# Designed miniproteins, single chains, continued (5): the designs that were tried, part 106

Each design is a single chain, and the fold is of that chain. pLDDT is the mean over its residues in the fold that is shown.

## One batch from the design tools (miniprotein)

Design m19686
Fold by ESMFold2-Fast:
Structure m19686 (fold): chain A 105 residues (1-105)
Amino acid sequence: RADALFEEAAALLLEVLDRAIKLPEGASVTASIEVAGRTITIRGEVIGVTADGVVTLRVSVEVSGSPAPPVTMVLRYRDGHVETVEGSLRDLLEAIRRAIEAAVA
C-alpha cells in the first residue's frame, strides 16, 4: 500500500540525510529497502558545502524503477546535529509521496 511505503520511505530518507550531511562535497549515500514487494531507493548527494557549514544536498528517490524528479535540500550541520532549512523537507516528502503513488498505481 502507498501509505505503508511512504512511512518506510520517510524513515529511510531521515537516515540518508543524517549520513549524507556528514560527507564532503561530491560524496553520496544510497540506501534501499523493500516493502510489500516494492524497492525504495533514496540517494543523497552532497553538491555544495559552504564555509559556514551550510550543506546543499541533491536527493533522488526511485520506487521500483520509477524515478522521481530530484529535490535540492539546504541543511546546516552544527555541533553534531542537523538543522533543516524551512520548506525543503516538505518538498522532498511530497516528491517521495508522488513517486510511491505512481509506482503502486
Scores: mean pLDDT 71

Design m19687
Fold by ESMFold2-Fast:
Structure m19687 (fold): chain A 80 residues (1-80)
Amino acid sequence: PIIVSEEEVDQAVERALQMVDKLENSDLPLEEKIKRLETLLKLIDEAIKYAESLNLEKIKEKFEKLKKEVLERIEELKKK
């Protein structure tokens, strides 16, 4: 079985947040930025479901925190 470590998850979360920052500071149209962040949310939801299926509570919590952060960034963009 493939086991994802907490360290690997922490690195993935950091990379995702860096991608979000890059998207917000890019010259992409606002609607394209929102669409890409919504795609990221779907990937995070799949990661949460996968972690839950494996009873990886700490990893699930890390992805749930990432989901909240991405949702906040989407709402911020929608106000512009």
Scores: mean pLDDT 81

Design m19688
Fold by ESMFold2-Fast:
Structure m19688 (fold): chain A 77 residues (1-77)
Amino acid sequence: AKEELEKAVKEAAELLGAEVNAEEAATFALSMLQSGVAPEVVARFIVDELAEGKEVSEEKREEAFRILKEALEKAAA
């Protein structure tokens, strides 16, 4: 679960041209899920954070969102 989420975070960051500590980001995301936040809300938050201050296409943001949402849904199950 956490390892797959770390991989998804890295893939999303690469798409968005961002540098990220995948372990910290995955730990934070899991904490949000445990607090009852929906996977899609967590995914959107991470995409917004990774894309902050960067000129990123809507298509890349959408793809990063899909990758994160799928990994978060698996982690929440």
Scores: mean pLDDT 81

Design m19689
Fold by ESMFold2-Fast:
Structure m19689 (fold): chain A 88 residues (1-88)
Amino acid sequence: MEEEKEKKKKEEEERRKKEIEKLREEARRLLMEGVEHSVEAIKKAVENVSSPEPSQENLEELERLSKKSGELSKKMLELRKKAKELEK
């Protein structure tokens, strides 16, 4: 009886560990996406400054990139919080 309970507990712990690893991997992917997004945002900002007249489309693109940056940061924090809760 005790041995079967221990085996089920180990399987539950292993599933939890796999879920935590998945959440950490997703958080790492979001971080990388955020870095790529930041590079694109900087490039767009430099292009707008270098242009004799910034286009309305380029300004709207910068606003879109800024909003996405905030969304990615929020999602990354949520995933980290969820992983921390599963570790307890």
Scores: mean pLDDT 72

Design m19690
Fold by ESMFold2-Fast:
Structure m19690 (fold): chain A 69 residues (1-69)
Amino acid sequence: SEAREIMLELAEAAVKSLTPEQTGEILVNVAKLVKDDREMLEAVKEAAEEAAKKHPEVKKALEEIEKLL
């Protein structure tokens, strides 16, 4: 889906340009913004899962995003 591609691109850019803490924070904030759109929220969760593979500190953000689903 287009949402999935956009969220994965956002996560990849954040991982390269931001700290792990900032990466987690931006993903949680995006998830809160799109919480009423299940497709977008699932895309943010998948992006957070990929970011967490590179930065384990992002797992806390992933847990917060999962609570919104």
Scores: mean pLDDT 83

Design m19691
Fold by ESMFold2-Fast:
Structure m19691 (fold): chain A 93 residues (1-93)
Amino acid sequence: SAREAALERLAELKAQYPDPALQRALELHLQAVEGRITPQQLADQLRALAAAEPDEATRLLLLALATFAGAVGDAAARAEAERLVAEAEALRK
């Protein structure tokens, strides 16, 4: 199923990205896919993770993920998330 494929892919990504903040973000996404937390709880926990993140590029990516998670159907919030991703990518160049 699509859910089983998503869970398998998230587990692979968790193994590939040893960074604690990115691993925690993947764990939160796994919990959301499993239905253990709501999209709003995912967004709130990703924002808390971003607030504790010292790397600016990683922080912006976490904020973008939080914005996407909390903003299903909100075009302005999706545009803001896309801006945050672009800013994070620019910092990693």
Scores: mean pLDDT 71

Design m19692
Fold by ESMFold2-Fast:
Structure m19692 (fold): chain A 95 residues (1-95)
Amino acid sequence: DGERESELLKEIEKLKENKDPEDQKKREEYEKELRELTSKLLLLATMRSLYKSGKISKEEALKIAEEMLEKLLERGEISEEAREEALRELREYLE
């Protein structure tokens, strides 16, 4: 959710001025998690918006989300766990 995005941004900012290898690795991990979370949130927001406006059906929203999440997974931009969580959240919203 948006709380985790805010937490990740704060942690990245804290590590921004630190040149230690351990802190750089931690920052890289947070940046990766933020990228995955941002991609997930943007996709969910887009699907919810299109559904709410009546532009797509529930089945179409799920199918588009599955296709887009699969492409993100193939590109290494999202984890399998994040993909499953995003689909679950979208399905719950559409019910």
Scores: mean pLDDT 77

Design m19693
Fold by ESMFold2-Fast:
Structure m19693 (fold): chain A 80 residues (1-80)
Amino acid sequence: MEKLEKEVEKLKERALEIVEKAVEKMLKEGLPKEEAEEILKKGKEHIEGLMEKVREAVKAGDLTPLEKLKETIEEDEKLL
């Protein structure tokens, strides 16, 4: 379980970096700072909620949400 918890934490870091880079790109493309800050805040809140659900599933022995999360993060990284 400890090893899977570390994997979830690394995925959280990657997801946060994706959101931060996307918001930085939007700011450079002319998105107002207030709108960018709101998107960043909501993105971080969404990631926290998703990570909590993944952690609960892992504790229950269900690795499917972790696998899907990893796939989603890899796809999102390709779109940046």
Scores: mean pLDDT 80

Design m19694
Fold by ESMFold2-Fast:
Structure m19694 (fold): chain A 83 residues (1-83)
Amino acid sequence: PEVSERLRAAIAEAVAEGVDYLVVVMKSGDKYTVAVFELAPDGTVRLLDTKIFDTKEEALAYAEQKAAELRAQGKRVRILDLS
């Protein structure tokens, strides 16, 4: 519930601020999930990529890598750590 509400709020704020992609790190059971969302100005959200990691360190490293790749393409990217 807390993570879901925080994610919804973060998506709405990112869309309002003109962010193109949101990279989210979440804890799910004993694992860490990294999800990459594409945000449209009309509020449409598309899940592009999801990866699961055993450690938070690996998940954060992957999130930074994906953000760097997208930023290199001229995109506005926000990383959100919900873990």
Scores: mean pLDDT 83

Design m19695
Fold by ESMFold2-Fast:
Formats: C-alpha cells, structure tokens, sequence
Structure m19695 (fold): chain A 70 residues (1-70)
C-alpha cells in the first residue's frame, strides 16, 4: 500500500464514521500507521496490523474520549 492509498483509506473510514473534514498529519504506509486532525480539533490514529483499527480521540468535558473505527 502506498502513502496515498493509506491516506485515502483513512479518509474513507473517517468520513463513514462522521468525520469527513479530517486533515492528514502523518502517513507512513511502510510502518502501517497514519494520523489525522479532525475538524473539531480531535485526533485520529491508525494502528495498522496491531489492531487494524482507527482510534478517534476527542475532548469531552476536559477528558479524552476514545472511539474505535474498523
């Protein structure tokens, strides 16, 4: 998978979960990881082969909330 393909896949997963306006921060297809900033200031991180999942981190009432997207 190329960095461009991984970025596209991350954007598609985030858009399907309700986060269409994500901005990529780091994409590393060889390392199997990518990160993006969400429009609301949250972060999304892809964990590749370890979890095959995107974790979305948002702040709610001064606490970090974590959501898993597959």
Amino acid sequence: MSDEELEAELREKLAAAGYPEATPLLVNAEGGSASARLADGGLAHYFGSSMDMVLVLTEVDGRVKVEGIR
Scores: mean pLDDT 68

Design m19696
Fold by ESMFold2-Fast:
Structure m19696 (fold): chain A 97 residues (1-97)
Amino acid sequence: MKEKAEKALEEIKKILEESKGKEVLFSAFVVDMETGEVVAAIGLEKLGVSEEALKEIEELLKKTAEETGNAVSAILLFPDNKVTVLFHIHPKYLRPS
């Protein structure tokens, strides 16, 4: 599972590095929902983000959460003090027990 999480975050970084959108501070992490521990992370990096890249990142985060059974978060800090948070969690954790 750690390898899938790390690969997904590397793919996100690649999408952002190839994007020619607005420069943002980007951070992403994958959390094990049973332990609360971070299993993979990208620190704060200045990367370009386009609307197309944001859609690809959101889809990849959702897929990663579903495939790993973990929670995945990405935070984008724009130069104008706007913040976008992308958060996906496996559906089994959203269902009341």
Scores: mean pLDDT 71

Design m19697
Fold by ESMFold2-Fast:
Formats: C-alpha cells, sequence, structure tokens
Structure m19697 (fold): chain A 58 residues (1-58)
C-alpha cells in the first residue's frame, strides 16, 4: 500500500484513521523505537494497513 487518501467528508473514516494513528504512535513509543524518518515511514505504512483492514471490515 503506497498512499491512502481519506475522504474528509466521512467523519467515521476520519475518526478511525486518527484512532489508528494514535494507537500506532503509542505502540512505537512503548517499543522504544527511535524518532527517525524510517520509523515514521513504517508507522505511516502500519496506519495505512490498519485503516484498509478496518475499511474492508465495513
Amino acid sequence: MKMIIVDGTDQASVQQLLEIGAKVKEQAKKAGLPDTPETKKKMSEQIAAEYQAWLAAQ
């Protein structure tokens, strides 16, 4: 998954994306991952994957 465009008019999708983002960020902090561009890229990829999984479950 390269990039995901979130439809800003769908409030439920926006809320879910924000929750996934917060969850992934907290998991990275708990794992002690460094604040590097590589870590941020992996977090973005994880967020996109989690969001797509949630969207597929709709």
Scores: mean pLDDT 72

Design m19698
Fold by ESMFold2-Fast:
Parts: C-alpha cells; sequence; structure tokens
Structure m19698 (fold): chain A 83 residues (1-83)
C-alpha cells in the first residue's frame, strides 16, 4: 500500500470512528505522531461539517509533512474544501 493509499484508508477509519487505527496507519505512511494527529483532527472537522477548521488543521499538518505525494494529496484536499 502506498503512503497516499494509507492516508486515504486513514480517512475511512476516521469516518468509522476508528481513530487509533487511523493514527497507526498515518504513522506507517511516514507521518510524525504530531502530523498524524493533526490530519485526524482535520478529517474529523471535515466529517463534522467544520470546513474552515478542517482547512486550518490540514494546513498545520502540511507544515510537518515532508513526503511529496502526501503533501500533494493534502494540498489538493485543502483546495477542494476551499471551493
Amino acid sequence: MSPVELVEQAFVLVALGQEERALELLKEAGLSEEAARLVIEGFKAYLAGNKEEAIRLLEKALELITNPEIREYIRRLIEKLRK
């Protein structure tokens, strides 16, 4: 499973209320624990309809993420949320 596929699966796990499994998947994708927790909180905010909070949390996570594929995935997600 690619790092981006792990992040996509983490989103599904957050939607299912399985936050601890999502955290482990994001860490497997190469995210630090701090970045992984910010991504999870961003996904939770999105699922709750808190679009502005989701953008804020995902932008903060993006500052901590070095993997280019995951950075592109998160950037594209932020741009979709801004529309």
Scores: mean pLDDT 87

Design m19699
Fold by ESMFold2-Fast:
Structure m19699 (fold): chain A 79 residues (1-79)
Amino acid sequence: MHMELKVPDLGIYLEALKRAGISLSEEELEELEKGGRQAAFDLMVERFGTAGARFARGLEERPPEQHEAVVDELLAALA
């Protein structure tokens, strides 16, 4: 999809998963890339429950400059 509504910042999602110590399977990576925003949300909820849903919502509600803080908030919720 080559539009202003691109896949939700896959880099930030992958960074959050990596910092949480999560390794994605090939199938999970394909689902994330192909399913876009919904797949990313579902994966976050599957792996982190309510904290994952809050993370995905935080990325939607806050400007990109605050996305690193959203990752930190997810990691704090998992500690």
Scores: mean pLDDT 72

Design m19700
Fold by ESMFold2-Fast:
Structure m19700 (fold): chain A 94 residues (1-94)
Amino acid sequence: SAEDIIKSLEEWLEKEKATKDSKSLLDGTYVAAQLLASELSEEQRAAFYAEFEPLYAKMKEAVAAGDLETVEAQAEKILAVMKKTLRQAAEEAA
């Protein structure tokens, strides 16, 4: 279910943040986005990436700068977009 996927994403993010490895968090975020996008319609995928891409670009810049606080902040914003997208997709499927 969407809520089970959301719970898994929340648990993954907390575990990844605990490592303090910004590169691992960046790479994991991209993989999670690709997996989520594979389950979406073309329209839902386009809407998701429109919100995801600018946040992920800021996250990449923060990783290059060594700014872990900004990396974690962008990851949290991306998680919020993922949660919103999954809930909207579940409502449309019902």
Scores: mean pLDDT 86

Design m19701
Fold by ESMFold2-Fast:
Structure m19701 (fold): chain A 80 residues (1-80)
Amino acid sequence: EVIEIEREGGDGAKLLQEIVKEYKLSVDEAQAMGIAINNALGKGKKGKGVAEIGDIVVEAEVEADDNNNIKKLKVKITKK
């Protein structure tokens, strides 16, 4: 299964919480998504990050402002 999510504007933690609630993500999916987003942010203000937990792979693309607020977020969650 593949889930593709796009969001614009907001605090990263709040966006994560909203996505978890809307898509009813498991704890592992939520954790992998958080790690992928943090990996993307670590690469600069516009970056890509990947995280894998068990059978779950998350790819994140993030565009952030100077205060580390997310301007644009794209997430792809793949389950084997």
Scores: mean pLDDT 78

Design m19702
Fold by ESMFold2-Fast:
Structure m19702 (fold): chain A 94 residues (1-94)
Amino acid sequence: SRLAEAIERLVEAARRGDVEAAREALREILEVVTDENAAEAIEGIGEALEVARDPEILELIREALLELLEKTTDKEVILRAIGLLLRAIGLLLD
């Protein structure tokens, strides 16, 4: 799917520290996210967060998680997004 391809690009960009590739991948994820695929999107962003070390990429992930929270009403997705948001903030402060 378009979402799965964007997630793969995001994880690769985060691992390599490619800020512009990460920005484009996150933009695509947010463009194609729906209530039905929001769980897949949050899982993919979480995978990228595990390998991200670049502060600019961490900030892009933080911004994307906030935008995703505006697009979903699923309680489980919301709770997972909040958990990842707190982790991203923690990494930015370290």
Scores: mean pLDDT 86

Design m19703
Fold by ESMFold2-Fast:
Structure m19703 (fold): chain A 100 residues (1-100)
Amino acid sequence: SSMRERLEELIEELEEKVKELEELKKKILEAIEKGEDVTPLIEEMEKLLEETQELLAEAEKLALEIKDREGLRRLVELGAAATAILMGLTVIKKILEKEK
């Protein structure tokens, strides 16, 4: 169905965004080690996390409507990954505040 195709497109976009978030987290950690200004990378990560959360909410609603168990499983994994990145960012921000 067109709804299933839309869900697949949303999940693929979410998989790409989670990958981008993981790559950006690596860049932030490398920049911290080098003593570089991470402010622009943190701002980029916050924006990408907001976009990811919006897409997750849309995809979850659609997966629930069509009762796609595999789609829901993939969304749980993607949501967990995004949450882990958000928690990591929160810790990084606290560390940086203590160094000011």
Scores: mean pLDDT 86

Design m19704
Fold by ESMFold2-Fast:
Parts: sequence; C-alpha cells; structure tokens
Structure m19704 (fold): chain A 62 residues (1-62)
Amino acid sequence: MSEEEFDAEVKEALYLIALGILRRDLKAGRTDLVPEHRALMVKAGASQEEADRDIAAALARA
C-alpha cells in the first residue's frame, strides 16, 4: 500500500469518527457545536458541500 493510499484510509476513518461525535452531540441537544464538527469533517478531507449534506442528514434524524 502506498503512503497516499494509507493516508486516504486514515482520513476516511477520521471522517467517520467526526460523524459519530456529531450524531452523539445532536442527540444531546448540542446543535451549537455543528460549525466545529463541520470544520473537523472538512479537515478530514471532505468538501464543504459533502460535509453540509451529511450534517443536514444527521440533523433530520436527530
């Protein structure tokens, strides 16, 4: 596995962790933390559009 392939897998894992934390915070009523989670998801390699789409889906389920 190349270094780039390994880094891509790590970024995907970090994105899934960020989504898990977002969902937990939304269940706890912490919607004020959405901008922080959005920034973390983008830092993990997602585009702003992709992050916003996933956040909207999580909010609709909370």
Scores: mean pLDDT 76

Design m19705
Fold by ESMFold2-Fast:
Structure m19705 (fold): chain A 62 residues (1-62)
Amino acid sequence: RKYQLDPEAAERVAVELHLQGMSPEKATKVHELLLKGATLRELSEVSGKSQATISALLRRYS
């Protein structure tokens, strides 16, 4: 399944990941992927976080 968020929700996810210690470069890439539509696997690979962690974040902000 692909996840595509509106700009506000995508920004909230990127900010949360940055606050959890993600580099700005990785957070920006996650933001771009969420605007274009991305799978949990793609988001996990770019972010370095587990698919379960990303899924929980997406459920909170989307």
Scores: mean pLDDT 77

Design m19706
Fold by ESMFold2-Fast:
Structure m19706 (fold): chain A 80 residues (1-80)
Amino acid sequence: GPYTIKVYDENGNLLGEATAEDIQLAALEALVIVKEAIEKGKEVTIEVYDANGNLLGKKKVKTVEEAEEFLREVVLKLKK
């Protein structure tokens, strides 16, 4: 940490970002932003970054289930 997760809409507009020392906390905060966007009928791109600005993961998702699975995978890899 800190880790930064950015959530974009399908047009590349930043909807929000979550930053936390713990990747699990960042993922939980980002998931709130994702859920609100998907409930409004939007498709989102989720990007996860480390403290040095390195891209750790990126996924375009259409459902909350896809977002939860992607973020779970990222958390598990970084908590090893």
Scores: mean pLDDT 86

Design m19707
Fold by ESMFold2-Fast:
Structure m19707 (fold): chain A 74 residues (1-74)
Amino acid sequence: MKIEVIGESGEKITADSLEEAEEKAKELAEKGERYIAIVFENGTAIVEDVEKNTSEILNSKEEAEKKLKELAEK
């Protein structure tokens, strides 16, 4: 399974499992990334706000990347 973890800075990490994706998302959060997208192979994406501990489910990688950019520019 190919999962992409994307930070608000634009840093992209590929993970081969859900567990690896969660680990990479945690690493980005520890580096100071507030908004993190997890993009699944089927195109479903989750955008997380680490500070608010909230998440939004989106239907495409493109939608998730657009959301990250909008959040980072605020």
Scores: mean pLDDT 80

Design m19708
Fold by ESMFold2-Fast:
Structure m19708 (fold): chain A 70 residues (1-70)
Amino acid sequence: SKRDQVIDVLVTVGRRFGLSQEVIDEMVEIVNNSKSDEELIKNLRELLSKHLSQDQVDNVVLNVEDILRR
């Protein structure tokens, strides 16, 4: 599914950026529990902004949006 592809990207990128397993698990929860793509992007952006630079957040969000687009 598209959400499984998003999870794979977030786990891979999170590990590359040195995010803790707790933060990676929170990203997976956001993907699984968000009711819309808009809610997913909003909650993901909020979480990642606590841990990554603005440029890194923008790059991750762009890749996730690309996967989710119909």
Scores: mean pLDDT 85

Design m19709
Fold by ESMFold2-Fast:
Formats: C-alpha cells, structure tokens, sequence
Structure m19709 (fold): chain A 66 residues (1-66)
C-alpha cells in the first residue's frame, strides 16, 4: 500500500539509508496513486529530521511526477 511505502521511506531516512530511500521512492512513482503528495510528505519528514540530502532526493522525485 501507499502508506506502507511511505513508512518504509521514513524508516530509511531515520537510518540514513539513501539507497533504500531511493528504492521506495521508485516504488512510489511506479504505484501512480498520489505519488506527488506522498513524495512531498516524505520530503517534509526528511526536512523535519534534518536529513537534507534525503529531503532533496524526495523533492526531486515529487517534481518528476508533477
């Protein structure tokens, strides 16, 4: 589900695992459902956690699905 992908992406952000984050963002884009909103949620959470590179990666993915 979309929520499961978002939860896994946030877990990857907390762990500092950019490769895992990229994998979940790719899965999110492939899902086609609310991908922009979900990627923006991930970006905001990364920013809140002070993970600048993760936030930028999620914003880049959000822009691709606009």
Amino acid sequence: SLDEIVQKAVEAIRAGDLEALKKYLDELVKSGENAFSAAMRIAREARRLGRTEAAQLAYDYAKKVM
Scores: mean pLDDT 83

Design m19710
Fold by ESMFold2-Fast:
Structure m19710 (fold): chain A 68 residues (1-68)
Amino acid sequence: MYTLTVTLPEEYAEKLKPLVIRVLKREGAKSIKEVDETTIEATFENEENAKAAAARLEAAGFKVEITK
């Protein structure tokens, strides 16, 4: 499985979390976990889905990392 870690700006984290979660769900995240106030982790079974989610979130200005 592929884990996507998304880092949110502290000032806007609460407002932006629903938008990030919506993108992750649309791209096929199997699970989504709020690690802390500014960090969301999502797991994907498919590498292409993880990359698509990362690309969408990076285009929106979020910091994103994919780990295996």
Scores: mean pLDDT 82

Design m19711
Fold by ESMFold2-Fast:
Structure m19711 (fold): chain A 55 residues (1-55)
Amino acid sequence: SQSDVDLVANYVKALMKKYNMSVGELEKKLHVSTRISRIFRLSRGTISKGLRKAK
């Protein structure tokens, strides 16, 4: 859903600010998509859309 996409985008933006990293850096160094999947149990498609929206 759109609310889940927004949840992912806001979470990623918070991590970008906390670690001073881009979305790409969070994915490569912290495997953020895997962490989001474990925490929120969301589909790959929803996570991907949220990551794109955060960029």
Scores: mean pLDDT 82

Design m19712
Fold by ESMFold2-Fast:
Structure m19712 (fold): chain A 103 residues (1-103)
Amino acid sequence: SQLVEQARQLLEEAKKSLEEGKKAYEEGNLKEAKKLFEKAIRLSDEAYRLAVQAGDVDLALEAAQLYLEASKGYLRVATGDDVPIAIGRILRAMGLILDLEAK
């Protein structure tokens, strides 16, 4: 379906953003890493929503797993008030994965 194609494109862009964020983090560029992890979080969340709308459980699981990894990356660069936001995203991602695996 068109929704599946769109979700896959968003997921690939999210994967690229996550890789770039990890590289920026390893290079000590914490501000750039934060922006890239935030982008990966946003894109993977959009991919998850589209996959759910399309009824593609496997794609939704892949998107939720990427959302989790991006949220973990964000936590590593989060400071102050961003820390509880990062933790909340990780808990949400874990809940989504557990729900999807139960189906």
Scores: mean pLDDT 89

Design m19713
Fold by ESMFold2-Fast:
Structure m19713 (fold): chain A 73 residues (1-73)
Amino acid sequence: MKLTEEDIKSEADRKLKEALEAAEKAIEAGDLVAAQQAFGQAMVAYGEVTDEKVKEIAQQALTELERRIRALK
């Protein structure tokens, strides 16, 4: 699951969305280092999010990205 513009309520939410998108781009490019860096940024932003709905969506997205990153070499 991915954050949409409708889910963005704060600066932390926006940073999270940007980091999640960066991680997906890195995964599609096969760039493990870039994917891990973007995933780390997304986890930091996730810790700053206060909206419960955004947290639920982000948790699902982070779980999916982690699985995809583990499949990269």
Scores: mean pLDDT 77

Design m19714
Fold by ESMFold2-Fast:
Structure m19714 (fold): chain A 65 residues (1-65)
Amino acid sequence: SKEIEEKLKKLKEPVPKDSTDEEAKELADMAMEVAKDSLDEAMRLIAQATRDAGEVGGRMVTYLL
C-alpha cells in the first residue's frame, strides 16, 4: 500500500518539459499498477492527464487506453 501511495504521488507531480516517450510510458505503467488496486483513482488520473493535454499527457493517455 505504501509503495502504491508513493507511485501515486509521483503520478501527480508535474511532468518535466523534456520528458521522453520512455518517461511517458513509465508514468502510464505506474498508473496501470495503481489501477489494479484503485479503479477510481486510475479514472481520476486519466481525467487529469486528458485535461493537461500536453504532448506527454496525451501519450500517457494513449498507453493507458
Scores: mean pLDDT 64

Design m19715
Fold by ESMFold2-Fast:
Structure m19715 (fold): chain A 80 residues (1-80)
Amino acid sequence: MVEEKVKEAIEKGLEPVSNLILMTLPEEAQEYFREALAYVVRKKYEEALKYLEKALSLVEDEELKEKLIILFANAIREVE
């Protein structure tokens, strides 16, 4: 599950991923991912995970999905 992968990324000490990866996403996926990050900043993690799942559902590249999960986990780590 996406939540389990996010927890693994947080525990792993996180590899740096550039925000420029977002520019490779479809527009709708970029909007969902930005909303997910906005909820992370507000510490509303359940809503953040829902929007992350919506963004990931629009991404076909498994490598890109993993990088987005790392980027999301980095945001959680920065606000906690």
Scores: mean pLDDT 79

Design m19716
Fold by ESMFold2-Fast:
Structure m19716 (fold): chain A 117 residues (1-117)
Amino acid sequence: GGKEAAEYGRKGAEGGREGARKGREGTGEEGARKGAEGAEEGAGGSAAGGMAADSESEYKEEAEEAGKEGSKAGTEAAKAAAESGEGSKGASLGAAGAIRGTGEGTEIGLKGAKEDK
């Protein structure tokens, strides 16, 4: 399902960007929470894109790993920052992780779709 991988990767990238926006609009702990939610949604899209690629390809593993790392890093960074009083910083870090993870997942998904034969 190369087309499906590309579509999920694209949706993941959009989720990551929306998470970054929500984190930036939030303040303190609210910003951290919104950033973490966006990171989780973006990373989930990236992971789904990887799973839709050829199961024996490197594209599936890389996209899934990028998605998991983005989600975990975003959630943990936002939580730690909220506990330290740096909620806005945590939200920014979470959103950046989601964007990076979804961006990598999107590129991997698109490569899988293009080379799918």
Scores: mean pLDDT 57

Design m19717
Fold by ESMFold2-Fast:
Structure m19717 (fold): chain A 79 residues (1-79)
Amino acid sequence: SIEDLLKQLQSSDPAVVQAAANELAKLPTSAEEELLKAVEKMKDELSIDTLELLRVIAHERKMEKLVEYLDELLKEKRA
């Protein structure tokens, strides 16, 4: 599931993080809404490092709504 991939991005094992990032990068742009909802649900559990990695993936995939949401969430968490 997308939630499991987001949890795997928070792994201390770089190989697990890379595998999860690769799977998220394969998602079609039609998955943007589902991914955004998963991030909203998990926002208090996701680290700044994980959100920054996810932003790179979202930007590369042209998921502009998710990028905008992540930028606002990162701004709030860094304050």
Scores: mean pLDDT 85

Design m19718
Fold by ESMFold2-Fast:
Structure m19718 (fold): chain A 68 residues (1-68)
Amino acid sequence: SRMDQAVAMLLEFAASVSPEQLRQILLWMASQHPREEALAILERVLAEETDPAHRAVVEEVIAQLRAE
């Protein structure tokens, strides 16, 4: 699915970039989607991500989007 492709792409980028670069990528991705869809993608990324530093960045972006 499109969501599965987006999740796979974000996980691949996470493996090759710094946590700060990942934050910028996730914020850009969120700006390109309705909030509900962006949150769904981020929750899927969080479920698949195993690196603690990258997980923390994903959680921060999710919290930022949920704060309105």
Scores: mean pLDDT 83

Design m19719
Fold by ESMFold2-Fast:
Structure m19719 (fold): chain A 86 residues (1-86)
Amino acid sequence: SEKLKEIYEKAKKAAELAQKALDDPSYRPEAAKAIAELETLVTGKGEEVLKELEEALKDEKKADAKLGEGRARALSIASLTQKLLK
């Protein structure tokens, strides 16, 4: 499925950028956008997720928590879609 392949690639990118953002705050905007793009494909709620992430990124503790959640979700989606593509 073309859609499953797209979700898999977006999930991998979101997980990678979220990890980079946890190590380097300069990646936070890219990570938030990637997580939101993934959520648009999976649930259609990317705009809601982007707004929530943008608010969280104003505070270091909230930023790390939300980026960690986004990374964990992206890794789970990548794992599931990888299995479905086999």
Scores: mean pLDDT 86

Design m19720
Fold by ESMFold2-Fast:
Structure m19720 (fold): chain A 69 residues (1-69)
Amino acid sequence: SNAEKVRETLEKAGKTDQARRAAALVEILGLSEDEANAVTRRFLAGYSLEEIAEALGVDPATLAAIRAV
């Protein structure tokens, strides 16, 4: 899945704490391959979960669920 690919890429880059939350973001929002790749690039560039979620228009309740992962 797109979520699994995002998780594996971030884990290989040493971003293990971000990997699960990034995968949850992709899965919950049903992101396309291109959108999932953009999320991965932003995490690799040092963007926070909060910054990426804001850019995608994620509501506070959904963001809280992702943070709980």
Scores: mean pLDDT 86

Design m19721
Fold by ESMFold2-Fast:
Structure m19721 (fold): chain A 59 residues (1-59)
Amino acid sequence: MTPEELRAALEDGLAAARAGNALVGALLQHYMGVSQAEAEAALRDDALLERILARVRAL
């Protein structure tokens, strides 16, 4: 997974969660350890995005 692929996945997941799809938000937290607030922050903070990418790569 590249940083751009992770960014796209977080944008899609946040859009679905904002549209009321609670399952997508739960899956992001369960499988990637990423809350909605952390995902929103990561889209504005490249250093946080890289930390999430490193965490996902360790799975």
Scores: mean pLDDT 70

